# Ledger of designs, part 99: designed miniproteins, single chains

Each design is a single chain, and the fold is of that chain. pLDDT is the mean over its residues in the fold that is shown.

## One batch from the design tools (miniprotein)

Design m3435
Fold by ESMFold2-Fast:
Structure m3435 (fold): chain A 82 residues (1-82)
Amino acid sequence: KKVILSDELRDLFKHFTGKEVPKELTVEELGKLVKEMLSTITSEEEAEEIAKIFKELVEKKEDGSTVTLEDLEEAVKIYESK
């Protein structure tokens, strides 16, 4: 399953990871990228849990759907509500 990243989300990943981010990638690739980015900001444990929640939210979308910064913010919000 492939998804399209919003420009805002791509810029966020690029800012924190320091590497080029493709506009279209698999959900598995996106999960790894989110974990890598979050690991630069927070603990590995928090990064893994947020990335897991984010991947679960994205997996519910249709193939080729756009993933946005708001989707990542929702995953963080779900994690914080625990």
Scores: mean pLDDT 80

Design m3436
Fold by ESMFold2-Fast:
Structure m3436 (fold): chain A 73 residues (1-73)
Amino acid sequence: SEEARKALDRGGENLKRNGGPEVKAEDSVEEAERKGYLGGRAAGKAAGADDTGVETAGQMGGRSARELAEKAA
């Protein structure tokens, strides 16, 4: 959903701006994906998304974090 994508964009910008959790080389790909998933869910909930939107935001956050971790490896 577009709402989930907006939540992901806001979450990403909030992480960058506020110095939120960064994916480190020390983090495993699975751990990075988990952190991204939790961040996406939190952003979705904060945005007032419904159950489906929160889940979608979580999956998108996790996938984005995994891609970053794979590129860093």
Scores: mean pLDDT 66

Design m3437
Fold by ESMFold2-Fast:
Structure m3437 (fold): chain A 75 residues (1-75)
Amino acid sequence: MLEPLPALQIAVDEEDAEALIAVLQQHADRPEEVIAALSRLDKAKLQALLAKHREAILSAVPPEVAAYLEGLLAE
C-alpha cells in the first residue's frame, strides 16, 4: 500500500515543501514505500519543487530517499 502517496501528491500540487518534508519524515522508517510513492508522482512537478527547495528537502530525508531524489535532479 502506498499510504504516503495522497499526501505527497497534495504537497507537490500545492508546491508545499514543508508538507512534503513532513510526509517524508513521517515515513522515514519505510524508505522503500516512500520511494515507491514518489515514483508515482508527476516527475516534472516533483523536480520543480526539488529545484526550489533542494537543500531543505535532501537534508531532511533518509539517505535512500535522498539518493532517489538526487537521481531525479540529474535528469
Scores: mean pLDDT 79

Design m3438
Fold by ESMFold2-Fast:
Structure m3438 (fold): chain A 93 residues (1-93)
Amino acid sequence: MMEKKEELYRKAQEAALETIRRELETGSYRPEDMSAEELVEKIREMIENLAPEEEIIELAKKAASRAVYEALTSGEYTAEELLAALDEYLAKL
C-alpha cells in the first residue's frame, strides 16, 4: 500500500514541477476557480483512496498552474525568481 501511494505522490509532484516550469517559461497561466490549497487537499484525498493515476496527474497540473497564478498575482515572486528556485531544487536531485 505505501509503495503505491509513494508512486502516485512522486508522479503528481513531477507533473506539477513540469507544469510550473513550462508555464513560467511560456508565460501561459491557467487560473482555476479552486485555490491551490483546495486542489492540493483534493490530490491528497485521491492518493489516500488510490484514485486513477491519470486523474491525480491532471489535478496536480491544475494545482501547479493555480499556485503559479496566485504567487505571481500576490506580487511576492517574479516568474524569474520562481524559475530560479525550481532550477536550484532540480539541481539538488
Scores: mean pLDDT 70

Design m3439
Fold by ESMFold2-Fast:
Structure m3439 (fold): chain A 67 residues (1-67)
Amino acid sequence: SMSIQQVRDRMDRLIRNNDIDGAFALFDDAQSDVARFNVIAAMVARNRDHPVAQAIAKRIAAYNASQ
């Protein structure tokens, strides 16, 4: 499993590369882990104007609505 630093580094690269599908896969893998979920949510908030971050924000909202 990925460390918190590996999740952060991978999400940063996915945002920089405009890789929405990769970002969805990373979020889906991480969503059941509170620490990894919070790292992704923080990175989305920091990059709020980026298309990848906007796509993940919508998926986060859907996940929270399902809880």
Scores: mean pLDDT 83

Design m3440
Fold by ESMFold2-Fast:
Structure m3440 (fold): chain A 92 residues (1-92)
Amino acid sequence: SAAIAAFVADVRRTFGLTPEEYVVSETTVRDPVTGEEISPSPEAAFVLGLEALERGDLERARRLFELALKLAQEFNKTELAAVVRRGLALLE
């Protein structure tokens, strides 16, 4: 959708979040719902969520955004937490 495309483009422009930038993470966590291995960093979880969102996998995007929000709050990344919440709002 136009709203999803605009959100992804805005986030990539503003935060410089690209999949390639986070692919080299040494440590991963397994998403208990999807079984996917993901980086423990909030940025990496958010990037994976953006990829799912672009592919139209809204359920996977929601789970990854919820993980990214939790990690952003734990790492005190308030600006990232705010943008992740905007992404979650698109999935309601």
Scores: mean pLDDT 71

Design m3441
Fold by ESMFold2-Fast:
Structure m3441 (fold): chain A 78 residues (1-78)
Amino acid sequence: MEDAQEREKKGNEFGAQKKYEEWGELYRESGELYEKAKDYASAHRAYRNSAIGYFRAGKEEKMLEALVKAVEAERKAS
């Protein structure tokens, strides 16, 4: 859990520097850590932020993968 939050913090620092692919990657890793913890609400949020990062980086395939993971996490959170 702590590790996932640290990745989000690092991702936000990269986002502030307009390093959007690194931002997307760190939020994706955070989402995977939240999934392992079965914290699907946090995983959903992390994957949505990952998709935004990849979108801004022009990484369409990675953005779509992150969106699919976000939808799956939302479904499991119910």
Scores: mean pLDDT 83

Design m3442
Fold by ESMFold2-Fast:
Structure m3442 (fold): chain A 97 residues (1-97)
Amino acid sequence: SRIEELVEKLEEVKETDLKKSLELLLEIFEELGLSEEVLERVRELIEEALKAHEEKKTVTVTSVGDGEVYSVEMPEWEYLLAQATGLAGAEVRRRLA
């Protein structure tokens, strides 16, 4: 399977090469047959994540509960990657429904 080959390559580089890992992740999403619209947005988010990682940017995520405001600072690239994988996962779920 092409997906199995790509996953194996990702496992080899995931700890050492972020750019190559994200490129392999995008290829896996392409093999899963995501729509061009979703793939374009995922690609944009991955490019933004790579730039944020190189620039060492952080984001503050704010949550409100029970009258309290909670804020956590995290690397922006991790936040952007979470958005990209969430978008891809939503498309896969729509196709399985």
Scores: mean pLDDT 78

Design m3443
Fold by ESMFold2-Fast:
Structure m3443 (fold): chain A 84 residues (1-84)
Amino acid sequence: SLAEAEEAIRRLERLLREIIEAMRARGFPQADIDRVRALGDRHIERVRRLVEQGRYDEAIREAEIGEGLLLLMYGVLLVVQRNS
């Protein structure tokens, strides 16, 4: 449904905000924060386009993929920061 797709967008936006806030608190370089923001923004834009097309199930799935990719990128950056 539209409501479920809109909630999926809100969850993705919230996750992106939380990751960026955590990265700032951990002292990550601005370039790394900008990279994560760019990834998140691209996925949010894709989900919004699917919602505009009435493709709600695809929008929800795309939002879930975006959440997974954001968490994977943040995980990789945490490992790099610890071993740098």
Scores: mean pLDDT 89

Design m3444
Fold by ESMFold2-Fast:
Structure m3444 (fold): chain A 86 residues (1-86)
Amino acid sequence: MVEITGIEEFEIDGKKVVKITLADGKTVIAFLEPVSKEELEKLKEEQKNDPSLRYVAMLEGSSVSEEEYQEILNKEIEKLKELYEK
């Protein structure tokens, strides 16, 4: 089973984030605030260069509710747990 070894709250470019560290050394950075399209594309490129790091973010200006965003965030965290369990 994948264990969470650390949870840390901090800020990236003025946006609040949560860093989740997994037992195998992989990390998830989850943005608590929506990001712009430009920021999201930058995060996708950074993920391609570092397979040990994952970003979770929602687009600014989308019609997604806070409840829908929370569901998407939880689903991405569950996907990461599933990938790292194997």
Scores: mean pLDDT 66

Design m3445
Fold by ESMFold2-Fast:
Structure m3445 (fold): chain A 53 residues (1-53)
Amino acid sequence: MLDTTLISPEVLQLLKALQEHGGPALEQALRDAMTALGYSQETIDTLIAIARK
């Protein structure tokens, strides 16, 4: 389902920040960055769910 080998370093940094700090602002920043890079909504939702765990 996830192709983690295609995840950009910028998205990985935002994922780490969301896992460490949490919060809706970081979640929105990650959604915006991934959308701008052309990721599908399903992939974005899955990564955010993993990060919020």
Scores: mean pLDDT 74

Design m3446
Fold by ESMFold2-Fast:
Structure m3446 (fold): chain A 91 residues (1-91)
Amino acid sequence: MKITVRLFDASGKEIYKPFESEKIETLIVGLGLLFIADDITEEFTVEVTVEENAKEAIEQLKAEFRRLGEVTGFEVEIEEEGNTLTVTFRP
């Protein structure tokens, strides 16, 4: 399963280069490390696109993103559009 991730600041500007993962767990760990390493304190948006017919993966990603918000202290807003999740993290 291919997962593509893009990160944007509050103005819609890319803040990191896009990256890909085949495992949800690897992606979530990578995002958690970005929170720790880069000391992210402002609003940002994560766009995650999963390959077709991966509805269970979308639900797992939603749960993991909510969990990441809890451990980082950010409020998480998730919008689902087909196979794409737009996840906004607010301090």
Scores: mean pLDDT 75

Design m3447
Fold by ESMFold2-Fast:
Structure m3447 (fold): chain A 87 residues (1-87)
Amino acid sequence: DKEIANGGYSSARGLLLAAADLPPEERERQEQLVQQMRDVLLQAAKEMSREEAERLIERVLEVVDELADHPAAALARQAVEEARREL
């Protein structure tokens, strides 16, 4: 479903940007936001086809790549890969 995919992307992107806005010392808060992003992806994926879920994952990975210089980027990449494995 296109609306669900776009909603999931917007929510995941917002959580990733919030995590990237935190100082490096706020590791626990970064982990919490990244875990919320993972939950958003899994919830959205349940409402769509596997092909649409894979496309959503690819779009979110592009956002993670844009954050490459931030400590939260490694946490986010791991969380997205975990979500992909649960599809």
Scores: mean pLDDT 81

Design m3448
Fold by ESMFold2-Fast:
Structure m3448 (fold): chain A 87 residues (1-87)
Amino acid sequence: AAALRAHIARLGGPPKEKVDAITLLGELYNGDLSEEERQELLDRIAKALGIPREEVEAKTPFELLRDIFKELNMQEALDAIEAAEAR
């Protein structure tokens, strides 16, 4: 996670929104959230990724991570996720 965040930051684009989306995904799937807090996190993730909220709700964490890394042109990170998912 930390190494991937550092690599994303070095690309010099608007990667902070995508890095924030990864953090929010961790909060969404690792915490005991109220329904209201869960809905707020879903909205924030959707805005950070630039996709409809319905897609965020329909996708797995690995699918959302792949979408982030595809948009950032991080092929090595995508390959690592696919390898982890297949294992």
Scores: mean pLDDT 64

Design m3449
Fold by ESMFold2-Fast:
Structure m3449 (fold): chain A 79 residues (1-79)
Amino acid sequence: MDERRKQAEKAGELFTEDAVKLALEDKKKAEEAIKYLEEAGKLNSSMRDEYLKTAEKSKAAVEKALKEKEEEERRREEA
């Protein structure tokens, strides 16, 4: 049981990291990936909470990464 929880948490972390990397290259593709996970969570009641939690964390991480990228690009334009 503990190993399954660790695997689920690790998979969620990997998804969030991949979503951030994807968003830095193509925001729309990252949004589509997160939306797919949300829809999968809605369809699978046993995994719903885990999928929705991962999707929410991924959205927050993507927003933070994109904001940091925009701020860096703005500094480059001002320089």
Scores: mean pLDDT 74

Design m3450
Fold by ESMFold2-Fast:
Structure m3450 (fold): chain A 85 residues (1-85)
Amino acid sequence: MEELLKKLLEVEADPVRAAVLAAVLHAGEATPAEIAEHFGLSQSAVSRAADWLVEQGLLVRRRDASGRTVLAPDPEALKTLEEYA
């Protein structure tokens, strides 16, 4: 619980990280390109934020049926966020 909250504070400190996390939580899954287009961000900025969020265990990368790399919420982090809400 406390480690997740610390990571969320670090997300809040970075508007690109906050945008990426919010987009994925709201949509259930999204590509970095879709997030970049929606928020008017560069794909490189979104990819760096996504790398950090995956490293922190907040998001995961997976392949969709078309072979695209998508971002999705980490199941353990999502469960903790849902129980907190």
Scores: mean pLDDT 77

Design m3451
Fold by ESMFold2-Fast:
Structure m3451 (fold): chain A 76 residues (1-76)
Amino acid sequence: SPFVEELERITADLSPEVRERVRKAAESLKNWDSLSPFEREVAVGLVAMAYGLAKAAGLSDEEIAETIENVLKKLS
């Protein structure tokens, strides 16, 4: 999945356990295959922004994963 590949790229510096958690959340996004290319780009951008903000705020890997999971839930 191109979305899962992009999330792996964005979260490459997080722990393997947290990255696996994010991957499973992304794979559970049931509407991904129905999204337009533009909507997919927006979804990736929202996840990247949420990750960047959480990391800049000094959140733990677990809190960063929870932030990404919450963004993904809003996209479904």
Scores: mean pLDDT 74

Design m3452
Fold by ESMFold2-Fast:
Structure m3452 (fold): chain A 71 residues (1-71)
Amino acid sequence: SAAEAGELAVEGLRLLQQGDYQGAIDAFERAIELAGEPIPGVLRAMGEAYRALGDDEKAERYFRLAEELEE
């Protein structure tokens, strides 16, 4: 549901703030799955989490996807 997707997005942001980058990514992936569509803000946050983990290639991919959806 949209409410559950929103709760998972908030949880993902909390985990990102705490430095649990993998937990943040897992929560964000579930948020998108429950929403049934990509969420630009969540994609950007996943990019930040991947960058923090040192996965610059995935980070750049997620940032690009978010930009494409907002333009």
Scores: mean pLDDT 85

Design m3453
Fold by ESMFold2-Fast:
Formats: structure tokens, C-alpha cells, sequence
Structure m3453 (fold): chain A 60 residues (1-60)
């Protein structure tokens, strides 16, 4: 779907930002992703959740 493709592109940008971000900036990024996900389809929410888990695993 168009939403799923847009979300995939957004998450690719988010991953690049996350790699260069401080731990504090990554927590803000995760909160922003959670907020954005609330208005998305369940499929898009699953992609966002997977990306959040990936970021958290890296900064833990």
C-alpha cells in the first residue's frame, strides 16, 4: 500500500538518524515514532515497533 511504502521510506531515514544520534536523542526519536504510529495501519505499526525494538537493542 502507499502508506506502507511511505512508512518504509520514513523508517529508513529514521535508522540513519538513529545511528548518528546520542542516547538522549534516540529516546526522543522513539517517543516520536510511537506517537506517529498511533494513526497508522496495524501493518505500519508493526514496522514501526520493529524499528523501535532495533533502536532500543542498539542503545541498551
Amino acid sequence: SDELERVRRMLADVRRTSERATPADNEILVENLRAAAKSLSPESQALVDATIAEIRARVA
Scores: mean pLDDT 85

Design m3454
Fold by ESMFold2-Fast:
Structure m3454 (fold): chain A 58 residues (1-58)
Amino acid sequence: SGADVLMRYAGLSREQAEEVVRIYRERGREAAIEYLVERYGFSEAQARGAVAAIELFG
């Protein structure tokens, strides 16, 4: 799942990864990217990669 990819490769906890997946589902791609950048200090490229993983793996 996208949450599993976020935990494994982005270093998020399960709760944090599930919250990002929820934001993506409720508010879309750009909201999830912005959340990762603002909340966790991801670069834009890292945040885009993380959201692409959610899109590819559910």
Scores: mean pLDDT 84

Design m3455
Fold by ESMFold2-Fast:
Structure m3455 (fold): chain A 95 residues (1-95)
Amino acid sequence: SEEERERFVEALAEYQRLVGEITDALDAGAPKDEVIALAEKAYEVLRPFLTPEEQARVDELLERMRKATSKDEIREALAEFNRLVQEAARRFLEA
């Protein structure tokens, strides 16, 4: 629906802003807990637009970030999250 598309576009914009904050935090050497908190906020923004299977995949990616011992491991999990979001965006924006 148009209303659902509008809500998704707003959520996507907030998600992109939070991803920018995550990137800035990682580059600044912020504590891992701060980076994870931003990733969790990004997930909550998009969660209503994700299928149960997509939600389970993001939960797995967040767990990988929590267990990560390097910034590169967090960046890799974030890149996978971004790919999943791009696939979800096609469902809402290319309909």
Scores: mean pLDDT 86

Design m3456
Fold by ESMFold2-Fast:
Structure m3456 (fold): chain A 117 residues (1-117)
Amino acid sequence: MEEVKEKLRAVVDALNRVARALYSADPALRPVADELDGAAGAFAQGYRNVEELGDENKKAARRAVEALVEAARRGGDLLSPETARAARRAVRLAGEIAGLPEEEVREAVELLRQVEA
């Protein structure tokens, strides 16, 4: 149970971190940053009652992965290596919570890895 709470917290922290980076970098990316904040809010609600990972938490996890993938596609080059690493970990953790296929999670991680190249 504590491990689940720590995973949810790590995802929320990464979403907020990526949102702040994009919001500060380019006004055109503010809608992407707003969606990252929305995804973080949905995850934070789940975190307050995580005795069992219900469908709401799985939907929030999938939303988080989708928001991070969109952020990587539109502004991955604007992320610091530290923020990109946090985002890649968040994608893996959220993908696990959502029950996403390993291939889909791998593709999302690769998009975020290009930030360090």
Scores: mean pLDDT 77

Design m3457
Fold by ESMFold2-Fast:
Structure m3457 (fold): chain A 95 residues (1-95)
Amino acid sequence: MAALEEEARRSGVELDLDELRAQIEAQIAQLRAMGRDKEAEAAEIALELGNLPAAPVAVALAHRGASREEIERFARAPLEEQREVAARLRAEAAA
């Protein structure tokens, strides 16, 4: 059992990238339909830079008033930093 768990963990968290992209594109369309252009633009920046996991965090940052420069910096940040921010948001949502 431990060997199978370790094998799965070594593979990393594999997101269905096609599914995630479709969800982000749907979210962008919804945000624009609601007049939330700043948040839609934040998600588009993440898609353009190829950082799909960054898109929900970028939208949350834009909702909290982050500038375009802050969002671009976040999306270009090292993967470790992006993961830490995502983990913190998840922990706060669970608290």
Scores: mean pLDDT 70

Design m3458
Fold by ESMFold2-Fast:
Parts: structure tokens; C-alpha cells; sequence
Structure m3458 (fold): chain A 66 residues (1-66)
């Protein structure tokens, strides 16, 4: 759904803005928690098409802070 796609895009954008202002250790914890929550949503609700791009973006950010 376009509404869910926009919601996921907004969520990723908010996480990006938040972690840009955090130390690497705190940013890593926030990103890991966000990724875990999105994986749960993907498995529970079958929203893979809209959640998977968001998870991939969080994984990219995790690699940058690791």
C-alpha cells in the first residue's frame, strides 16, 4: 500500500535524523532495535514489500557506524 510505503519512508528518515545526532554506540543500539522491530512486523503481518527496503536502509546505516 502507498500509505504503508510512505510510513516506512518517513520512519527511515526520522531514524536517519536521530542517529546523525547520536554517538556511534547509541546510534548502533537505536538502529539494531529499529531493525528488530521491522523484522517482527515483516514476519507477523506479511508487509515484506514495504518493510524490506526500510530494513535494508537500516542495515546500511549500521555498517556505517560499526
Amino acid sequence: SEDWKRTMENFVRQVERAVAQLDPETAKRVLEDARRSLRYIREKYGLEDVVEPAIRRLDEMLREVS
Scores: mean pLDDT 82

Design m3459
Fold by ESMFold2-Fast:
Structure m3459 (fold): chain A 98 residues (1-98)
Amino acid sequence: EAEKHLEEAIELLEKAKELAEDPELIEALEDLIRGVELALEKLKAGDLESAINELEITEIQLDRLIERAKTHKLASEEQLELIEEAREHVRKALEILK
């Protein structure tokens, strides 16, 4: 169940990246995708503590990106919706793992 939420978060972030035109937004999305992928690999390896730590960092980074993207108009409404939905999946994974 937690793994499914992380897989869905990756798909949503990749869709947001495909729509992204701003290089700063693209770089931030690539870093977030790597963070979720690392957490998923740690989870599959049974390293729950490392997976939780990676997801908590990713959630903070998602919150900061969403705030920055809204303030500086780095993303379209569609891109923001995808990123916000990805954040909800990360949050649900954390709720399941904690």
Scores: mean pLDDT 88

Design m3460
Fold by ESMFold2-Fast:
Structure m3460 (fold): chain A 72 residues (1-72)
Amino acid sequence: KEAAREAFRELRKLFNYGTDEEVDALVDRYIERLVKEKGLSEEEAVQYLTDFFNAQIERLKKAIEEEEKAKK
């Protein structure tokens, strides 16, 4: 759980989205949905979300850097 929460907290900082408590609650809800609706184990759901958030962080950091250069 912590790996997925940490990845989402890093993503939140890039967007200034919500609070750390709200982010943690959202991650827990996504894990619960993946377990119940998609039939994943809790470990599989955590790994899936961690990989997903890390991929989004990489793409968004590149987009933010490009946008900041354009705002000169």
Scores: mean pLDDT 72

Design m3461
Fold by ESMFold2-Fast:
Order: sequence, then C-alpha cells, then structure tokens
Structure m3461 (fold): chain A 60 residues (1-60)
Amino acid sequence: DEVEKLERQIKVLEEQLKTAEELARQQKSAGNDASAQAARKVAENLRKEIEKLREKIKEL
C-alpha cells in the first residue's frame, strides 16, 4: 500500500525532526548560536519533507 509506505517514511522523518529540534534547543541553551541555527535549518528541511509526503498521501 502506497499510503502505508509514505506513512512509514513520515514516521522516520518525524523521529529525525524531534532529534534535530532537541539539538537546536541544547545548542541555543549552551550559547552555540551557529550550531543551533544549523540544527534549526535541518529541522526546517525535515518539516518541509514531511509536509510534501502528507500532501502526496492526500492526493492518493
């Protein structure tokens, strides 16, 4: 099932997003603003990928 395959991919990306968001918070708290910004960009890209996959499911 294409929907099930996409849902599994979304779940993997959601776990990666959670890790990137935690890293961004930790780096910001430590005063590592550049590292925090880099982690935030990773999180932003992951959110965009998740949204694209959700849109693809909606079109099925």
Scores: mean pLDDT 86

Design m3462
Fold by ESMFold2-Fast:
Structure m3462 (fold): chain A 86 residues (1-86)
Amino acid sequence: SEVEELIKKAVLESISMDEEENLKLAEKLMEEILKLTFNMTLEEYKALDEATRKAIQAALTPLIAKVNKEIEEELKKLYEERLAAR
């Protein structure tokens, strides 16, 4: 999915970035996810009540977990391939 690809791309890009760059990337990723998934801006999201924001986060949690698992599996494969190539 488009959201899964955005998260994966952002995580991979974050590996080469410092902490401040990572925070900016995370905010930009959140803006794009909100636009694609809920058709809302970051300002609209911040204006929502806490319960609604939690519901949005809960809806995104399975997607984030899936992407994290896929990244973990990809990194594991790269590590094994690197060991085999020696």
Scores: mean pLDDT 71

Design m3463
Fold by ESMFold2-Fast:
Structure m3463 (fold): chain A 80 residues (1-80)
Amino acid sequence: SMEEEIRKKLREVYDELNEKMSEVYEELEKKGYSGEEIREALRKFFEENKEKIREELLAKGVPQEKADELLEHIENIIDD
């Protein structure tokens, strides 16, 4: 179904971004950065990639509201 395809696309984009953010976290942690500095770096990384991620989701046929929901969810995870 269209709903299952959209869900799969959201998951794929989410998993890819989460893996990339985990790599950034690990690299900065190994360099001795503080948790606060790492969080700020992850926020900056997300903000720099946010529009690109949104455009990729829209190009894959994900509705704008679902793309925006995912981006808000990721932003909230970083802030926790």
Scores: mean pLDDT 83

Design m3464
Fold by ESMFold2-Fast:
Structure m3464 (fold): chain A 76 residues (1-76)
Amino acid sequence: TEKLIEAAKKKDIEGAKKYFLEAQAKGQKLSKENPEYQKELLDTMIELERKIKEKDFEGAIEKAKELKELLKKAEE
């Protein structure tokens, strides 16, 4: 997630896509292990992907930070 935020700050679309796939894999695994966070994790990942595709880097940074906090909560 940190590398995704840095890529978005640099407007590095290819880096943002790469690190999004890594975050998505982790988020999908945690959503299966923590059903209470499943919907919120999946919805946040969908919105983040949309922001990256739209080249809305400010929105992508915001959603990546939200995903980072959700991943921390799901790991607890």
Scores: mean pLDDT 80

Design m3465
Fold by ESMFold2-Fast:
Structure m3465 (fold): chain A 94 residues (1-94)
Amino acid sequence: SVEDVAARLRENADAFIATQRAIVDTAARSLSPAQRAALYAGFDAIVADLRARVDEILARLRAGELSPEEARAEMQAALADAQRRLTALLRQVS
């Protein structure tokens, strides 16, 4: 069903965020207080943007504006974008 697809996509996004948070937490251990603050601020901004994009994808899926295949493709693009932004952020603070 559409709701089963929506639930799975949200679970995948939440799992991605949790995994990335663990990476950020590990990186933060070796940083100065100012670098840690910048890393967490940047990470929180990336997560907020990703959550907004996920909510929009799920709303469009529920409205019948996206097929399940289109919703999965847009979710993959959103996660890939978040991953690129996080990689750039981690490189700036290392």
Scores: mean pLDDT 91

Design m3466
Fold by ESMFold2-Fast:
Structure m3466 (fold): chain A 69 residues (1-69)
Amino acid sequence: LEESEKRTIRENLRASGLSDATLAKVEAIAKEAGVSMDTPELSIDIVRLAIVASEKHPQARAEIQAELA
């Protein structure tokens, strides 16, 4: 079982150095994928985000990966 003390996707991405502009793009994709950025991060939520980003928003996904590298 997952613990409720994990950071949110928003907090983890901000901590990883993502810009506010890129965070806004991730938020738009998360809404489309049915993922909350303000609940504890789960692996399944990351997978859902990755699928939607790859299918509908590949440019935004590439930008996110570049900022995290």
Scores: mean pLDDT 71

Design m3467
Fold by ESMFold2-Fast:
Structure m3467 (fold): chain A 75 residues (1-75)
Amino acid sequence: IEELKKHPLVKEVKKHPVYPDLYLITSAKTGRTYLAKSVEEAKEFIERESKLTPEEIAQLKANQARADAVDAARA
């Protein structure tokens, strides 16, 4: 996971507060957070993020904002 934190497309990597075997990774390109079961899965997520077009980034950002709004409404 420390290797992933050095990647230019990774904004943040940390262990999940409840599930210590899971990793929470935030993309610097889209701001999206992904829950990875392994370093390999996290790398695959970052590789997918690196291939996104500006249009795809805009759509993903909108989807993330919607998810965040739903989570906030539950609090």
Scores: mean pLDDT 69

Design m3468
Fold by ESMFold2-Fast:
Structure m3468 (fold): chain A 64 residues (1-64)
Amino acid sequence: KVLSDIFIEKIRLKTLQEEGKKAVEEARKKDPNLAAQLERSYQAEIDAETARLKKLEDEFEKSL
């Protein structure tokens, strides 16, 4: 169901944001260039999940 999928995607997005912050900060202590690359990689995943969430929300609105 779309509503359940929306809730799951919101949790997944929050988890990605939190894990991304931790990974970037750990990498930054060793290599700032690696941290920048990792940050871009996590941001791309966050953007993709955000787009998926928006599609689910749009479909939910259309179903009403």
Scores: mean pLDDT 80

Design m3469
Fold by ESMFold2-Fast:
Structure m3469 (fold): chain A 112 residues (1-112)
Amino acid sequence: AAVYDAVGEALGRFYAELRANPDLSFEEFVELAKRFLDDIVAALEKAGATVTSAELRVERQGDEVRITLKVKAKTAAGVDIELEIEITHRNGRVEIKITKGPTAAELEAAVA
């Protein structure tokens, strides 16, 4: 779907930036996640969806940083989209989980 292709492209850009900058500071990681959220919103709107909600939550537990991105949108056909992405940074490693919306496999296929 065009909407999921747009999200996949945004995720691809986010992965490229992470690969280019493996030793991100906390502040740089949060800023990169904010840009990723903005890219998702812009990509969804460019694909013809109306974004109704976009939020970013940052949680820090010791050396672990967890960022949750939540986006709600409506397609041009009037279908509701709910996307939730959890990004965890710990010990120089980043893990991305899609907790609502298209499967990780579907989005990963779109970024290949």
Scores: mean pLDDT 74

